# Designed miniproteins, single chains: the designs that were tried, part 69

Each design is a single chain, and the fold is of that chain. pLDDT is the mean over its residues in the fold that is shown.

## One batch from the design tools (miniprotein)

Design m2372
Fold by ESMFold2-Fast:
Structure m2372 (fold): chain A 78 residues (1-78)
Amino acid sequence: MAMEEERERKIAELRARIARAEREGLTDEELLALAEEYAEMLREMALEAIRRGEGVHAPEEVEARLAAELAQVRALFA
């Protein structure tokens, strides 16, 4: 499925960027942007898992937790 192929590609890309960030050290702006992209990807994956009936029981809680995590990341750069 094209969407699953794209998702696997995005996951691999994000993992590579995170590994690079840990080794090379990104600027604060780049690190924040990477964290936001990662949070958005996790949110989409969680929503897809809920739609597929895979072990996620509280979609509202998942969304709230991702929003709280993103807010904490933003606060680090405030």
Scores: mean pLDDT 64

Design m2373
Fold by ESMFold2-Fast:
Structure m2373 (fold): chain A 70 residues (1-70)
Amino acid sequence: MQGENIAYGNELAQRLVAELDARDGRILTDEGEAAPTPEALAKAGELVQMGMDGASKEELEEKYREYLEE
């Protein structure tokens, strides 16, 4: 069931980026495009990696909540 954990990690990563985008806004890149902050992308990447490493749905949800606490 590693594929389900990977899918869930990706889903939470997408939600995290959307939530941080709504809370903190987007940055303007050097190319003049709006993009998620580097911090939001790094946090989302950690959730994706945890899912790939076989983290449980509970562990992924805990990390997602941790990243939203601030």
Scores: mean pLDDT 75

Design m2374
Fold by ESMFold2-Fast:
Structure m2374 (fold): chain A 63 residues (1-63)
Amino acid sequence: AADLAGAGALARKAALAKTKEEAEKYAQQPSDVARQSGDPGARAVAGAGALEAKEKQGAEAPI
């Protein structure tokens, strides 16, 4: 679905973000899209993307 694809794209942007603020911003956007679509699959993708973004943020924020 278009909403699901949109949520996935935003989750990818969050995962690719190199700063904590960008990762958090993009991680939140998929959840908003998922809520509006009402599709449980979109919410699952948004949740998974947010978790992955947090983990990648730690890996991609080197000193």
Scores: mean pLDDT 56

Design m2375
Fold by ESMFold2-Fast:
Order: sequence, then C-alpha cells, then structure tokens
Structure m2375 (fold): chain A 73 residues (1-73)
Amino acid sequence: MVSSAIGEVIQRILAGEKEAELEADGYKIKGVRTGPGPASRGVGDFVKDGETFEIVLYDKDGNEVARVTVTYV
C-alpha cells in the first residue's frame, strides 16, 4: 500500500536517514533531506527546526507524480 510506504519513508527520514526509498503498488517513494533552513543550522542526524526534506512519488515508468517539501518550524 503506497500510503503505508510513504509513512515508512517519512519515519526513516525523521529517524536520521539522509535518503530513504521504497516501492509499493507500482510507485517509487523517495525521501531526501535537503539541508537546514536559513534560521536553523546544525547538521544533526535528526530533522530539526528549519530543516527541510522532500517526499517524491514516481510511477512505474519513473515519472514524478507528486512532490511535497516539508519544513520544521
């Protein structure tokens, strides 16, 4: 189930992975930390205030079908 896989990718990024990737229901879900925001620095393994990450969904042919950028405040 793609929603379950999205949740797992998010949890892996929140737990300190720089990148996480899973495949479910023909979709590829990729999470990537994009670095600290301008008000926050520090390169801790965990996502902190001002840090950002992206979640991207690709279909079975590699086409991007959804992207979300998350910033902690």
Scores: mean pLDDT 67

Design m2376
Fold by ESMFold2-Fast:
Structure m2376 (fold): chain A 84 residues (1-84)
Amino acid sequence: STNEKLHQILLGLQRLINEKRLDEAVAILEEIKSKITDPRHQAVIDQIMELIRAGKMIPSPLAIALIQALLDNNLVEEALKLLE
């Protein structure tokens, strides 16, 4: 289901962060951002990348906004594939 895929995307991203694979996490988010044209969704990804580079936690509202950006841009399968 879509909900299971979204959960796996968030877990995959969190795993990269926990493993200190920050450059890989940022590269995946930059790839996702390159397929988005809505500047508001791009800004969400930019904020998440900034927090990851700073070694800061991603707040729940930004995680929810990322999920919404993936759904609105039909990027759920792409993001899942990049994180597997």
Scores: mean pLDDT 87

Design m2377
Fold by ESMFold2-Fast:
Structure m2377 (fold): chain A 74 residues (1-74)
Amino acid sequence: MSLEELTEEALKTLNGLVKKFGADKVAQVLYQQADQSSPPVSKILRDIADAVKAGDEEALRKGIEELVKYYLES
């Protein structure tokens, strides 16, 4: 799996959750996960939550890509 393929799959999953539960609820869960995480994951999760709440697709894609890169490097 390439970085691009993993990012697209993760973005598709997250968009599905937003459609099912709503942006505010999904963002709330992501903020809670960020508070329980350590940098840099905590910062990345907050950025993703902010993007979800704002409906900013560009920022959301960027945040998901950053998260996927982090896990691929680990």
Scores: mean pLDDT 83

Design m2378
Fold by ESMFold2-Fast:
Structure m2378 (fold): chain A 96 residues (1-96)
Amino acid sequence: LEEELRNLSLEELKKKFIELVDERFAEEKELEEKIKEAKEKNDVTSYTAYALRLIGLRIDAELDPEERRILELLEKVKNNELSKEEVIKAILELLK
């Protein structure tokens, strides 16, 4: 994993981090699409279930400071304020 992350560009590293730890990003988009479809079909049960899950994901996102910290570190690397190695170290520590 560490060797893989070192071989990625900064943009690829950010994308890989989102892929590895932020399942909520992909799930949030899927839930938004499913909510839209349920509304069009007048499926109140599915709409309610998807809406509640989306609310839960958004609350969890607000309470996860570690993921937010790593995204901030990635921005600092882009601005040459930090080394790429420090961000990779933080990602590996989060995944333990």
Scores: mean pLDDT 70

Design m2379
Fold by ESMFold2-Fast:
Structure m2379 (fold): chain A 72 residues (1-72)
Amino acid sequence: MPPPSLAEVEAFVAAQLAELEAAGLPPELLAAAREVGRLLLEQRRLEERGELTEAEKQEMIARYRALAERIE
């Protein structure tokens, strides 16, 4: 199975955020979910370029870790 396209990831993120909003998540958790979605889309865009370096992977990991620390 090939990895999902950027458009498929965008549709998935949009659907998940809409479901979380419909479920009545607090604004702080919705903001965190939107940030995670944004990072996933940025990572997928870099992967689609076929040029994702180890440095870029480490940068994405650092961004995810910073977000996790902010959440808990």
Scores: mean pLDDT 71

Design m2380
Fold by ESMFold2-Fast:
Structure m2380 (fold): chain A 65 residues (1-65)
Amino acid sequence: MEERLYRAAGLGARLLAHEVGVREGDVLRAIISDDGKTVTLYDAAGRRLGRTTVEGLRELGFEEL
């Protein structure tokens, strides 16, 4: 597995602000599966936010750090 950092931005940041209290500019941890197909997002406190894909993060406007 691989860990990447993303900055909450764009539509994804707005959605997460309403659902789970993530703010625009927050740094999120993305754990990518060994096959590269699944991404699991965590906030700075280690709370699991959900699962998506690398493409899904780009479509929502998240910025890779």
Scores: mean pLDDT 77

Design m2381
Fold by ESMFold2-Fast:
Structure m2381 (fold): chain A 87 residues (1-87)
Amino acid sequence: VDQLIQDLLRTVEEMRRAVKELPPDEARRRLAELATRLLSKVSPHLTPEEQAELAQQLARLVRALTEGKPPEEIERIVQKMIDILRK
């Protein structure tokens, strides 16, 4: 559980960095790659229902970051994903 949460938090940090440092098109590709890698890494440890819920939250996170949503919205999405991984 702790390892999965650490993988999630590391992925979110890399996504935030990509949005700040890369041009929009490159940032979008990088976020999609990071989301796919995280989902592949954590999926074997989750039920199908948890996998679907996590995939939905990851898609929401990618959209929120690429649309420049405020940090408070990003933190709410991240917390929801942490809650999924702690079930």
Scores: mean pLDDT 83

Design m2382
Fold by ESMFold2-Fast:
Structure m2382 (fold): chain A 110 residues (1-110)
Amino acid sequence: MPPVVLDESLTPAQAFRTLAAGELRNIDLVREKSPPENIIAALDRLIEAYRVMKEKYPESAEVLDRLIELYERARRAVQAGDYEEAIALLEEAYQLALEQAERYEALEKA
């Protein structure tokens, strides 16, 4: 997969939409029963994207710390062969990123 690229010209809403798209692809990798090393590499790339996002949008630090926690837990679940737990954690992360994008979109319209 291409890496998640965060363009500095993105609005916070657009940046969280970009993260959500990467999160959907990671859920697909687990559901497709991709090799664990490929899943872990994809999860690690998105964890790094969350860290970069936290530096650019410190106001979102709490949400991004929660996304990092969920992804680190999903990574451990994949390593343990617990793909059902991994999918549940990744779906929670996707919903959280989507909700944050919608929150920023609402603020931008006000």
Scores: mean pLDDT 83

Design m2383
Fold by ESMFold2-Fast:
Structure m2383 (fold): chain A 75 residues (1-75)
Amino acid sequence: SLFDEGLRALAQGDYATAAALLAQVPEPDAETLTALGAAYRQIGDDAAARRAYEQALALDPNHRGARRGLGLPVP
């Protein structure tokens, strides 16, 4: 799946490919958006990273990865 391929790219340090794959996931869940945010952060696109993390928290306000990505307290 696009999600699995995106996570593999992220794990391998191919952040541009990870962002491209994860951005194509239809109806992304909080986990997908958090992974996308991490990929954007590693590329240095802090604005895109913040946007992805904010969208993840809109779906799951308690998502640890997304909260950490935004510098928020985590449960």
Scores: mean pLDDT 87

Design m2384
Fold by ESMFold2-Fast:
Structure m2384 (fold): chain A 78 residues (1-78)
Amino acid sequence: MSEEELEELLEKAVEAARKGDYESAAEYTKKYLTALGQPETGESLAKIILSLKDRVPGEGIAKAIREVGEVEREKLKA
């Protein structure tokens, strides 16, 4: 998977979260982290996103997805 494809998956996850589409946000987050070689982290974060859909604004979820995605990508560059 190219860096452009990874960025597209992350943007789709963030956009879905902002729209309140937590199911799509969770799915794209899982795909993104699986593509980074972190399927366990992706599955765990997807479950967390779904658990927060009625408790946290979409912008908050979007920020968390972006931060985790950037951290996991940086780990793979080391």
Scores: mean pLDDT 79

Design m2385
Fold by ESMFold2-Fast:
Structure m2385 (fold): chain A 96 residues (1-96)
Amino acid sequence: SSLIQKVKQLQDLLQKIVDAYKNEDYDSILNYIDQIIALVSDDPLVQKQLQELKQKFQEAINNNDKDKAKETLEQLLSLINIYMILKLTEEKEKES
């Protein structure tokens, strides 16, 4: 299933975001967010929410607001986890 490959890519990118955050590699985080946005192009609402979160993250980093940066990434991780669960549930309903 192409969906299983997409979920794996999303999981790999979320792990890379966590690792980059621990290393304070914010430029890599922004690149990984862009890759996630491209992977969810089939869901315009989720894509728009991710673009908004990317902007909030960039603003937090520019302001040296580490707490806001962390909060924004936690929201992004939650959004993508929900997206993956819903897409896997939808696929299962089509196969059942």
Scores: mean pLDDT 87

Design m2386
Fold by ESMFold2-Fast:
Structure m2386 (fold): chain A 70 residues (1-70)
Amino acid sequence: SGKKLLEQLLQKQKQKDLEQQEKRLRDNTKPTSLKYIDFTRKILEEKRNGKKITADDVMAKMKAFLAENK
């Protein structure tokens, strides 16, 4: 049946559109802001993968990031 294949193609197209939007934002965004976005995503991915990251760990990493990217 074509409906399931069409749904998968639409989801794949949506992902590509998001990647293109992200690329445009990167081209027009200050490097510091891009690094902050990437930093935040990594923290969220680690938390999603079940890694125990304490609030103190996040705070320490954030302070280090801000000091390096002022």
Scores: mean pLDDT 70

Design m2387
Fold by ESMFold2-Fast:
Structure m2387 (fold): chain A 80 residues (1-80)
Amino acid sequence: ALSDEEVQRLLESIDGMISLLEEAARRFPERRAELEKLAEQLKALKKQLQADPQNAAVIAETKKLLQEAARLLARLLQEE
């Protein structure tokens, strides 16, 4: 199980990633739909985590999606 501090850090990571994805969607209009979809999925997972912060499946999906979003952003920076 995650501590309260770990849950708070995970929620902060979600908020930070959503902000980065929304900024990237403005910079890369050709990728906007993909970036906005990831942001929407993270917003949905945030709501699920706030409702049940100890849900192992939601925690695992959140971590996986954060990693996928980070890889996509890194790839976009390499394509510049």
Scores: mean pLDDT 84

Design m2388
Fold by ESMFold2-Fast:
Structure m2388 (fold): chain A 72 residues (1-72)
Amino acid sequence: SANSRRAQAIAWGYFDRDGDGTISDAEFADFMANSGSDYTSDFFAIFDRDGDGTISDAERRAVMRSLGFTVP
């Protein structure tokens, strides 16, 4: 669990390579598939409230804080 959360936080940092402040549905799905799917529906529902298949930088930051990490 703790190791999974750390891996998720690290992988999230890798998604923000272009610094556009958004992450596509496909990128998030691939990340969740690699890290485990126990939280997939919960995390994605929290992030993609608009249903546009994108995740905002503000939502990403909120989750990082909930995991006890600083946004990388």
Scores: mean pLDDT 52

Design m2389
Fold by ESMFold2-Fast:
Structure m2389 (fold): chain A 88 residues (1-88)
Amino acid sequence: DEKSYEELVAEIERLVSQLPEDTLKAIIEKLKELGVYVPENAPLKEQVLNGLFAALHDPRITDEELDEVLSLSGNPKLRELARELRKR
């Protein structure tokens, strides 16, 4: 695939920015359940992005657990991009 690491990150950020507030909150809750630290003092979108990227780089979080978090977005493109980023 022609996408760089930076391009995958930018596309994930774009898709997260389009998610409704209730979806962002659900993702944050699931990330916290998996033991991911999410900063409470950041805007919801930044909380999701920080938590998601932390989860992507945490070898203790399985691909199945990551898929459960990403499925909450309702957008299969976000799951595909995150899986691709995790392989890098």
Scores: mean pLDDT 82

Design m2390
Fold by ESMFold2-Fast:
Structure m2390 (fold): chain A 86 residues (1-86)
Amino acid sequence: SELEKRIEELIEETLEYLRKVQKASDEAIELARELMESLAKEASKKGLEEALKRVEKFVKALKEGDASVLEEIAEARQKLKEKEQE
C-alpha cells in the first residue's frame, strides 16, 4: 500500500541520516586523534585537554542527533586544509 511505501521511505531516510551522523562522529574522533598526535610533543597539556573536550562535545551532540555540529566539523577540517598550504 502507499502507506507502507511511505513508512519504508521514512525508515530509509532515517537510516541514511544516522549513517551520516555516525560517519561524522567517526571523523570527529579521527580529527581529535590527528590533533593529539600533531600536538603530542610541542603542545601544553592544557591545550591537549581543551582539544579533547571540544571533540567529546561534538561526539555527544552527534549521538544526540544534533546535526548542527556537522557544520563545525566541516569548518574544522577546512581550517586544517588551509594550514597544510601555509
Scores: mean pLDDT 59

Design m2391
Fold by ESMFold2-Fast:
Structure m2391 (fold): chain A 98 residues (1-98)
Amino acid sequence: ELEYYYELGKLSGTYLMLKAYLTTDYPKEEIIEEIESIIEALAEEFLELTGDEELAKAFLEGMREGIKEGLELYETDPENLQQKLEELEKEIDELEEK
């Protein structure tokens, strides 16, 4: 399901960004570059596992949107990143088990 993998990708992308902001001392621009490299590798691995280009594309586009949301949260609500990360972990776990 394209919508499922897009949503999973979006949550995963946001999670990766918030996790990096909370656990590293790197500048935000370096974090973005590193995470973009990671999501491209994850999408390629997902394509190899599924053999479905549309699902892999949905997952990658979702993760790219998640990066944008994570950056916005960092810029607008930096004091609550830990809480947002915990909420995302719950949403990802629920989505993966469903």
Scores: mean pLDDT 80

Design m2392
Fold by ESMFold2-Fast:
Structure m2392 (fold): chain A 74 residues (1-74)
Amino acid sequence: MEELLERAREALTAVAQDGSLKPLVDLAKWAAQEGVPEEDLREAIREAGKELGLSQAATDALADVFLEEYRKEK
């Protein structure tokens, strides 16, 4: 889980700074290939969002986009 959380922090930071969804898509592909459980993924995004000071609504929206990409890669 440490690597997942660190990667989630990096992806959300990049999305917040640039507005690009590519880091989120790249994270989703990595998580799908590593077999990360969907719930662990959602929790990592929520934790990273809280650390970055994102609103709950923004964090949940990003988690939903991320999980949609994750499901496409499975």
Scores: mean pLDDT 77

Design m2393
Fold by ESMFold2-Fast:
Structure m2393 (fold): chain A 83 residues (1-83)
Amino acid sequence: SMDNEAEIELNLFRMFGEYEIMELKKMAETETPQKVIENIKLAKESLDLRTQNLIKRYPHYAQDFQEERDEYLKEIEEIEKET
């Protein structure tokens, strides 16, 4: 059902977000600040695009995807401030 599909996509969205945050934190330790900032910009753009596409596919789950997006965006912005 669409509900089951949306739940699977939500879990995948969470897993992907956690992976991206982990990679950005590793990059912040090993790369130049400029390269980290460039990758943060790409991560934000990718997150926004994925969120928009998921909301289009599962409009009744828009709030859940937006809340998850906002949590990961906050973590990305915290990494950006420390860079």
Scores: mean pLDDT 86

Design m2394
Fold by ESMFold2-Fast:
Structure m2394 (fold): chain A 58 residues (1-58)
Amino acid sequence: SMSQQKIEVLKQIQEGMDMIADYGIQLAESLNDNKLKEQLEANKAKANKEMDAEIQKI
């Protein structure tokens, strides 16, 4: 169904978003910047919550 296809696409987008977020977190760790790391982890969590909410609407 179109709903199943849309969910699959959104999950793939979410996976890409998580990869970029994880890269940023690793860079913050390499800088020993714990505040930046915490901010990036919080941003990742928020983005995932928003994506999960969009998927749930389908």
Scores: mean pLDDT 90

Design m2395
Fold by ESMFold2-Fast:
Structure m2395 (fold): chain A 86 residues (1-86)
Amino acid sequence: SELEKKRELLKKAYEEFEKWMKENNITDAYGFSDEEIDAIIEATKKDLNDPELQEFFEKLTKGDKVKAYLFAIHPSYLKFLKELKK
């Protein structure tokens, strides 16, 4: 299904992001307030425009706001968003 393809693309983007974090020892969203982090996460959920993809995003990040924020601004996520637009 189209949804399964979108989930697979999101999963691959997140796996690329996690590899980047691990290889570069990234553990912090320093320089941003909790309010700014929450705003970006909410904007990201809205951009996904699908409750199933929003739930899957939450599942991938396991409620980790730092990971959610960093993934939302990472090139792999931006590439995923471009592929999501047919």
Scores: mean pLDDT 77

Design m2396
Fold by ESMFold2-Fast:
Structure m2396 (fold): chain A 105 residues (1-105)
Amino acid sequence: DALERIIEEAEKRDPEAAEKLREAKEAIEKEPTDIKEAAEKMGEAGELLARKEGLDETGRELARLVGEKLGELLALKKRGTPEEELEKLRAEVAPEVRRLIAELE
């Protein structure tokens, strides 16, 4: 599980960010999946990782993987969630995720 590995690596760098990723995983595992909560928690984790001084390649890779996982969640829910709602969530969350990833470069 890619998300589990990301949580383990985040815990070594920022335990608070790792906790946010665990909360995102719990939101994903809800039935039905709480994609809004998952997106919010992943965004919070990305922001915490981006604010740490001395972010090396590992920190940048974690932020990228958080962004990719958020994209996967939005795509996965497309089967059960109206496309208009998914596009709205992407519009609200994607700029923040893109901003965090860009700040790490």
Scores: mean pLDDT 60

Design m2397
Fold by ESMFold2-Fast:
Structure m2397 (fold): chain A 82 residues (1-82)
Amino acid sequence: AKATEMDAVEAIKKAKDNNAVGATLDPETGLYGVAAPDGTVIGTAKTEEEAAKLAVEAAKKLGAKGAAVIDSETGKGAFLEV
């Protein structure tokens, strides 16, 4: 999938606009939580790369248009087209 890097705020907005799968870093655990557009937890990943892969796979399975990866600590995000 093609990844477009952006600010975390823009990634969140794009995820909402596209009903995308979201992968968000939990600073308390250091894990990425991956959730469907309806908020259903799909799984967790230890790295941004693993989170992106899991989110893209989930998006394909659910017929979602994309996946977002969000790191609120760095203020960075990415949107991955599926």
Scores: mean pLDDT 79

Design m2398
Fold by ESMFold2-Fast:
Structure m2398 (fold): chain A 78 residues (1-78)
Amino acid sequence: MVVPEFSEEERKFREEAFLEALRRAEELGVNPAVALRQASLILDMPVEAVEKAVERIRAARSAEELLEALGRIPDIRP
């Protein structure tokens, strides 16, 4: 089988992270408009940064922690 590009897998990963962020925001009572705006940042991030964002989103226990995770994606450390 040929894998011509990883962009489709990366896109699905970003979309999955985006949807997970939105569901998590709803669970934590984040304003939907704010959640949508912040979660949309995931769609423009490199896949490695998305992985870190997903980890933080899953660890978030409050609306504040979730918004920090969405707005302050940690850089991938070498």
Scores: mean pLDDT 70

Design m2399
Fold by ESMFold2-Fast:
Structure m2399 (fold): chain A 66 residues (1-66)
Amino acid sequence: SDQQVQQLAQQTQKLIDEAGKQFGEQVKQQVQQAAADTPFGDSLVESMQRALDNMQQVVDQAKKQA
């Protein structure tokens, strides 16, 4: 039934959102720790933040396309 397909799609989207948030947090923590002993650590943290923001925009655009 189409209802099962719709439920699967909704659950998948929830999983992607949750995984994205958790992964983003973990990556931020790892980059911050690695940057602590790096002369250009601040620039690395900023570049990582921009990459995460870009990823969020791609996800948001994909959601609008559906």
Scores: mean pLDDT 70

Design m2400
Fold by ESMFold2-Fast:
Structure m2400 (fold): chain A 81 residues (1-81)
Amino acid sequence: MAELEKALELLEEKRYEEAVKAADKAIAADPNFADAYYLKAIALIHLGRGKEAQELVDKTRELGGPSDEMREKLKEILEKL
């Protein structure tokens, strides 16, 4: 998804508020997209919005995610953050 790829790029650039907005667009396009909720949660943690992030992590788990591909990509990005 173009929106998810954009959110990953924004997260890597430390543009957390924009990453949240891009993840919201991905969620709006597919409300069952576990990886989009997980990415939004990571961005919210970096913004100090831990309570909102916790709810999204729970939603990600309910949807059976995040995917292994997303875990690996985020591990790589988070080591740079």
Scores: mean pLDDT 80

Design m2401
Fold by ESMFold2-Fast:
Structure m2401 (fold): chain A 100 residues (1-100)
Amino acid sequence: MEEIVEKLTKKAEELIKKYLEGEISLEEARKELREFAYSLPGLSEELQKRLADVAIAGFTLAAKELEKAKSEEEKEEVIRKAVEMLRNYITEELKRAEEE
């Protein structure tokens, strides 16, 4: 499961950075996160959906905080915190699924 956490977290980080650079819209990023989560092997469709929902929620919060950031240092801090939160949320969803 650690590999799934790393893959989804890395994908979310890449999309956050593209969004910050204006290379991707919020809608496009959400679509890519959903499609990526559903491409993850060895997971039930229900778990893939939960991972997609969690990743999209975390990305949306990061995007909202980035709009408030006024310096490059603040933007870097928002990205760092968003990546950490996403890693935790994804890990918690996978742990819950393991206990079900």
Scores: mean pLDDT 80

Design m2402
Fold by ESMFold2-Fast:
Structure m2402 (fold): chain A 64 residues (1-64)
Amino acid sequence: MPVTRPASPEERAAATRYAEAQGLELLAAVLVTYEDGTEYIAALVRDADGTRRVLTIPREELLA
């Protein structure tokens, strides 16, 4: 069963920069940890027309 927690300030800052670079607004971010130890940031974003979507980014890739 995956475990979720709120994104840390560092993770949220990275997710905000990632979203802004693509013209998206970050609405929320959580860290998802799977049973195998794999970690992803699930970022809820909004584009310029108001459409909401979730981006799933490996934590190590986002913080590189």
Scores: mean pLDDT 81

Design m2403
Fold by ESMFold2-Fast:
Structure m2403 (fold): chain A 76 residues (1-76)
Amino acid sequence: MELEKAREEAIKLLREGAKSKYLSPEDQKVLQEAIDAIENADSVEEAIEKLRELRGKAKSPVTQALLDRAIELLKK
């Protein structure tokens, strides 16, 4: 799979999740930081490491699941 396509799919997933009015402002901030991390990372590995750190900051199981899915999309 083309790495750029994997990044686009992960960003799309996180943007759709961030639109949820059921998430706290803190968790919405975590998802925005995850999008920024994917867009600005020099490598897929760097993006995955930043998303794993952000998962530790996420309070909602929904936010954690979205970050887990984004990491999976970036792996392959």
Scores: mean pLDDT 79

Design m2404
Fold by ESMFold2-Fast:
Structure m2404 (fold): chain A 77 residues (1-77)
Amino acid sequence: SDLLEQHKKFIEEAKKLLEELEKNPNPSEEELKEFVERLLNSPLATEDQKALVEKLKDDPKALYKLVKTSVEAYELS
């Protein structure tokens, strides 16, 4: 289905952004904010995914943990 394909592409994009962020073992607040902005501006994100990211944009560490958990859960399924 189109929704599953969009979800898969967004997870792949999120994984790439995580890998880039995790190249620095102690990412700065600026790097975390840039990560959030790149997720919000992703053309692959659905409205629901963007709304979730927007709710957590003021807590980049919580968003980082959520995205990491979601990517790991997807890879294990």
Scores: mean pLDDT 75

Design m2405
Fold by ESMFold2-Fast:
Structure m2405 (fold): chain A 100 residues (1-100)
Amino acid sequence: SNEDLRKMFVESVKDALLDAVKNKVSVEELKELLRRILDALEKLMETLSKEEIEKLGKEVLKVIEDILKTEELSPEQRKLLEEFKEEVKKLIEEKIKEKL
């Protein structure tokens, strides 16, 4: 179901980001992970309705915000995750407009 797919995607994003942060991956590895997540999110959103995009987007943003609040981040990791949050916001706005 679309709800199960959304939940699995959000859980996968959360797990991947937490693993990367806790294992202190390089800045380059984190950038590559964030790029892959953004690409996957964009492709998934192309298949979803406006309402489903809004739900998915809100849940992904919550994952990023929770990590920014709860995890010990280097200055470089924090900057990358803040920039990623803004990229996700822009993607959500763009994809919602495309569904009108």
Scores: mean pLDDT 87

Design m2406
Fold by ESMFold2-Fast:
Structure m2406 (fold): chain A 65 residues (1-65)
Amino acid sequence: MMVTVTVEVPGAVPVEVTAETEEEARRKAELVRSGVGARALQDLQQAGASPEQLSAAAEMMVRHR
């Protein structure tokens, strides 16, 4: 079963993060909210990334470090 959590990232659109458990989803959300994750998402948004691309990038950020 997948759990989806919406994360507010300063300066970027809200991002949806999915995981198999609520604890994992919250861990991913915390990584996305960290300064490093927020900055990477802002840079992608400035480059013209779509909301779907931003969500995919956030997912990759926490899956692949």
Scores: mean pLDDT 67

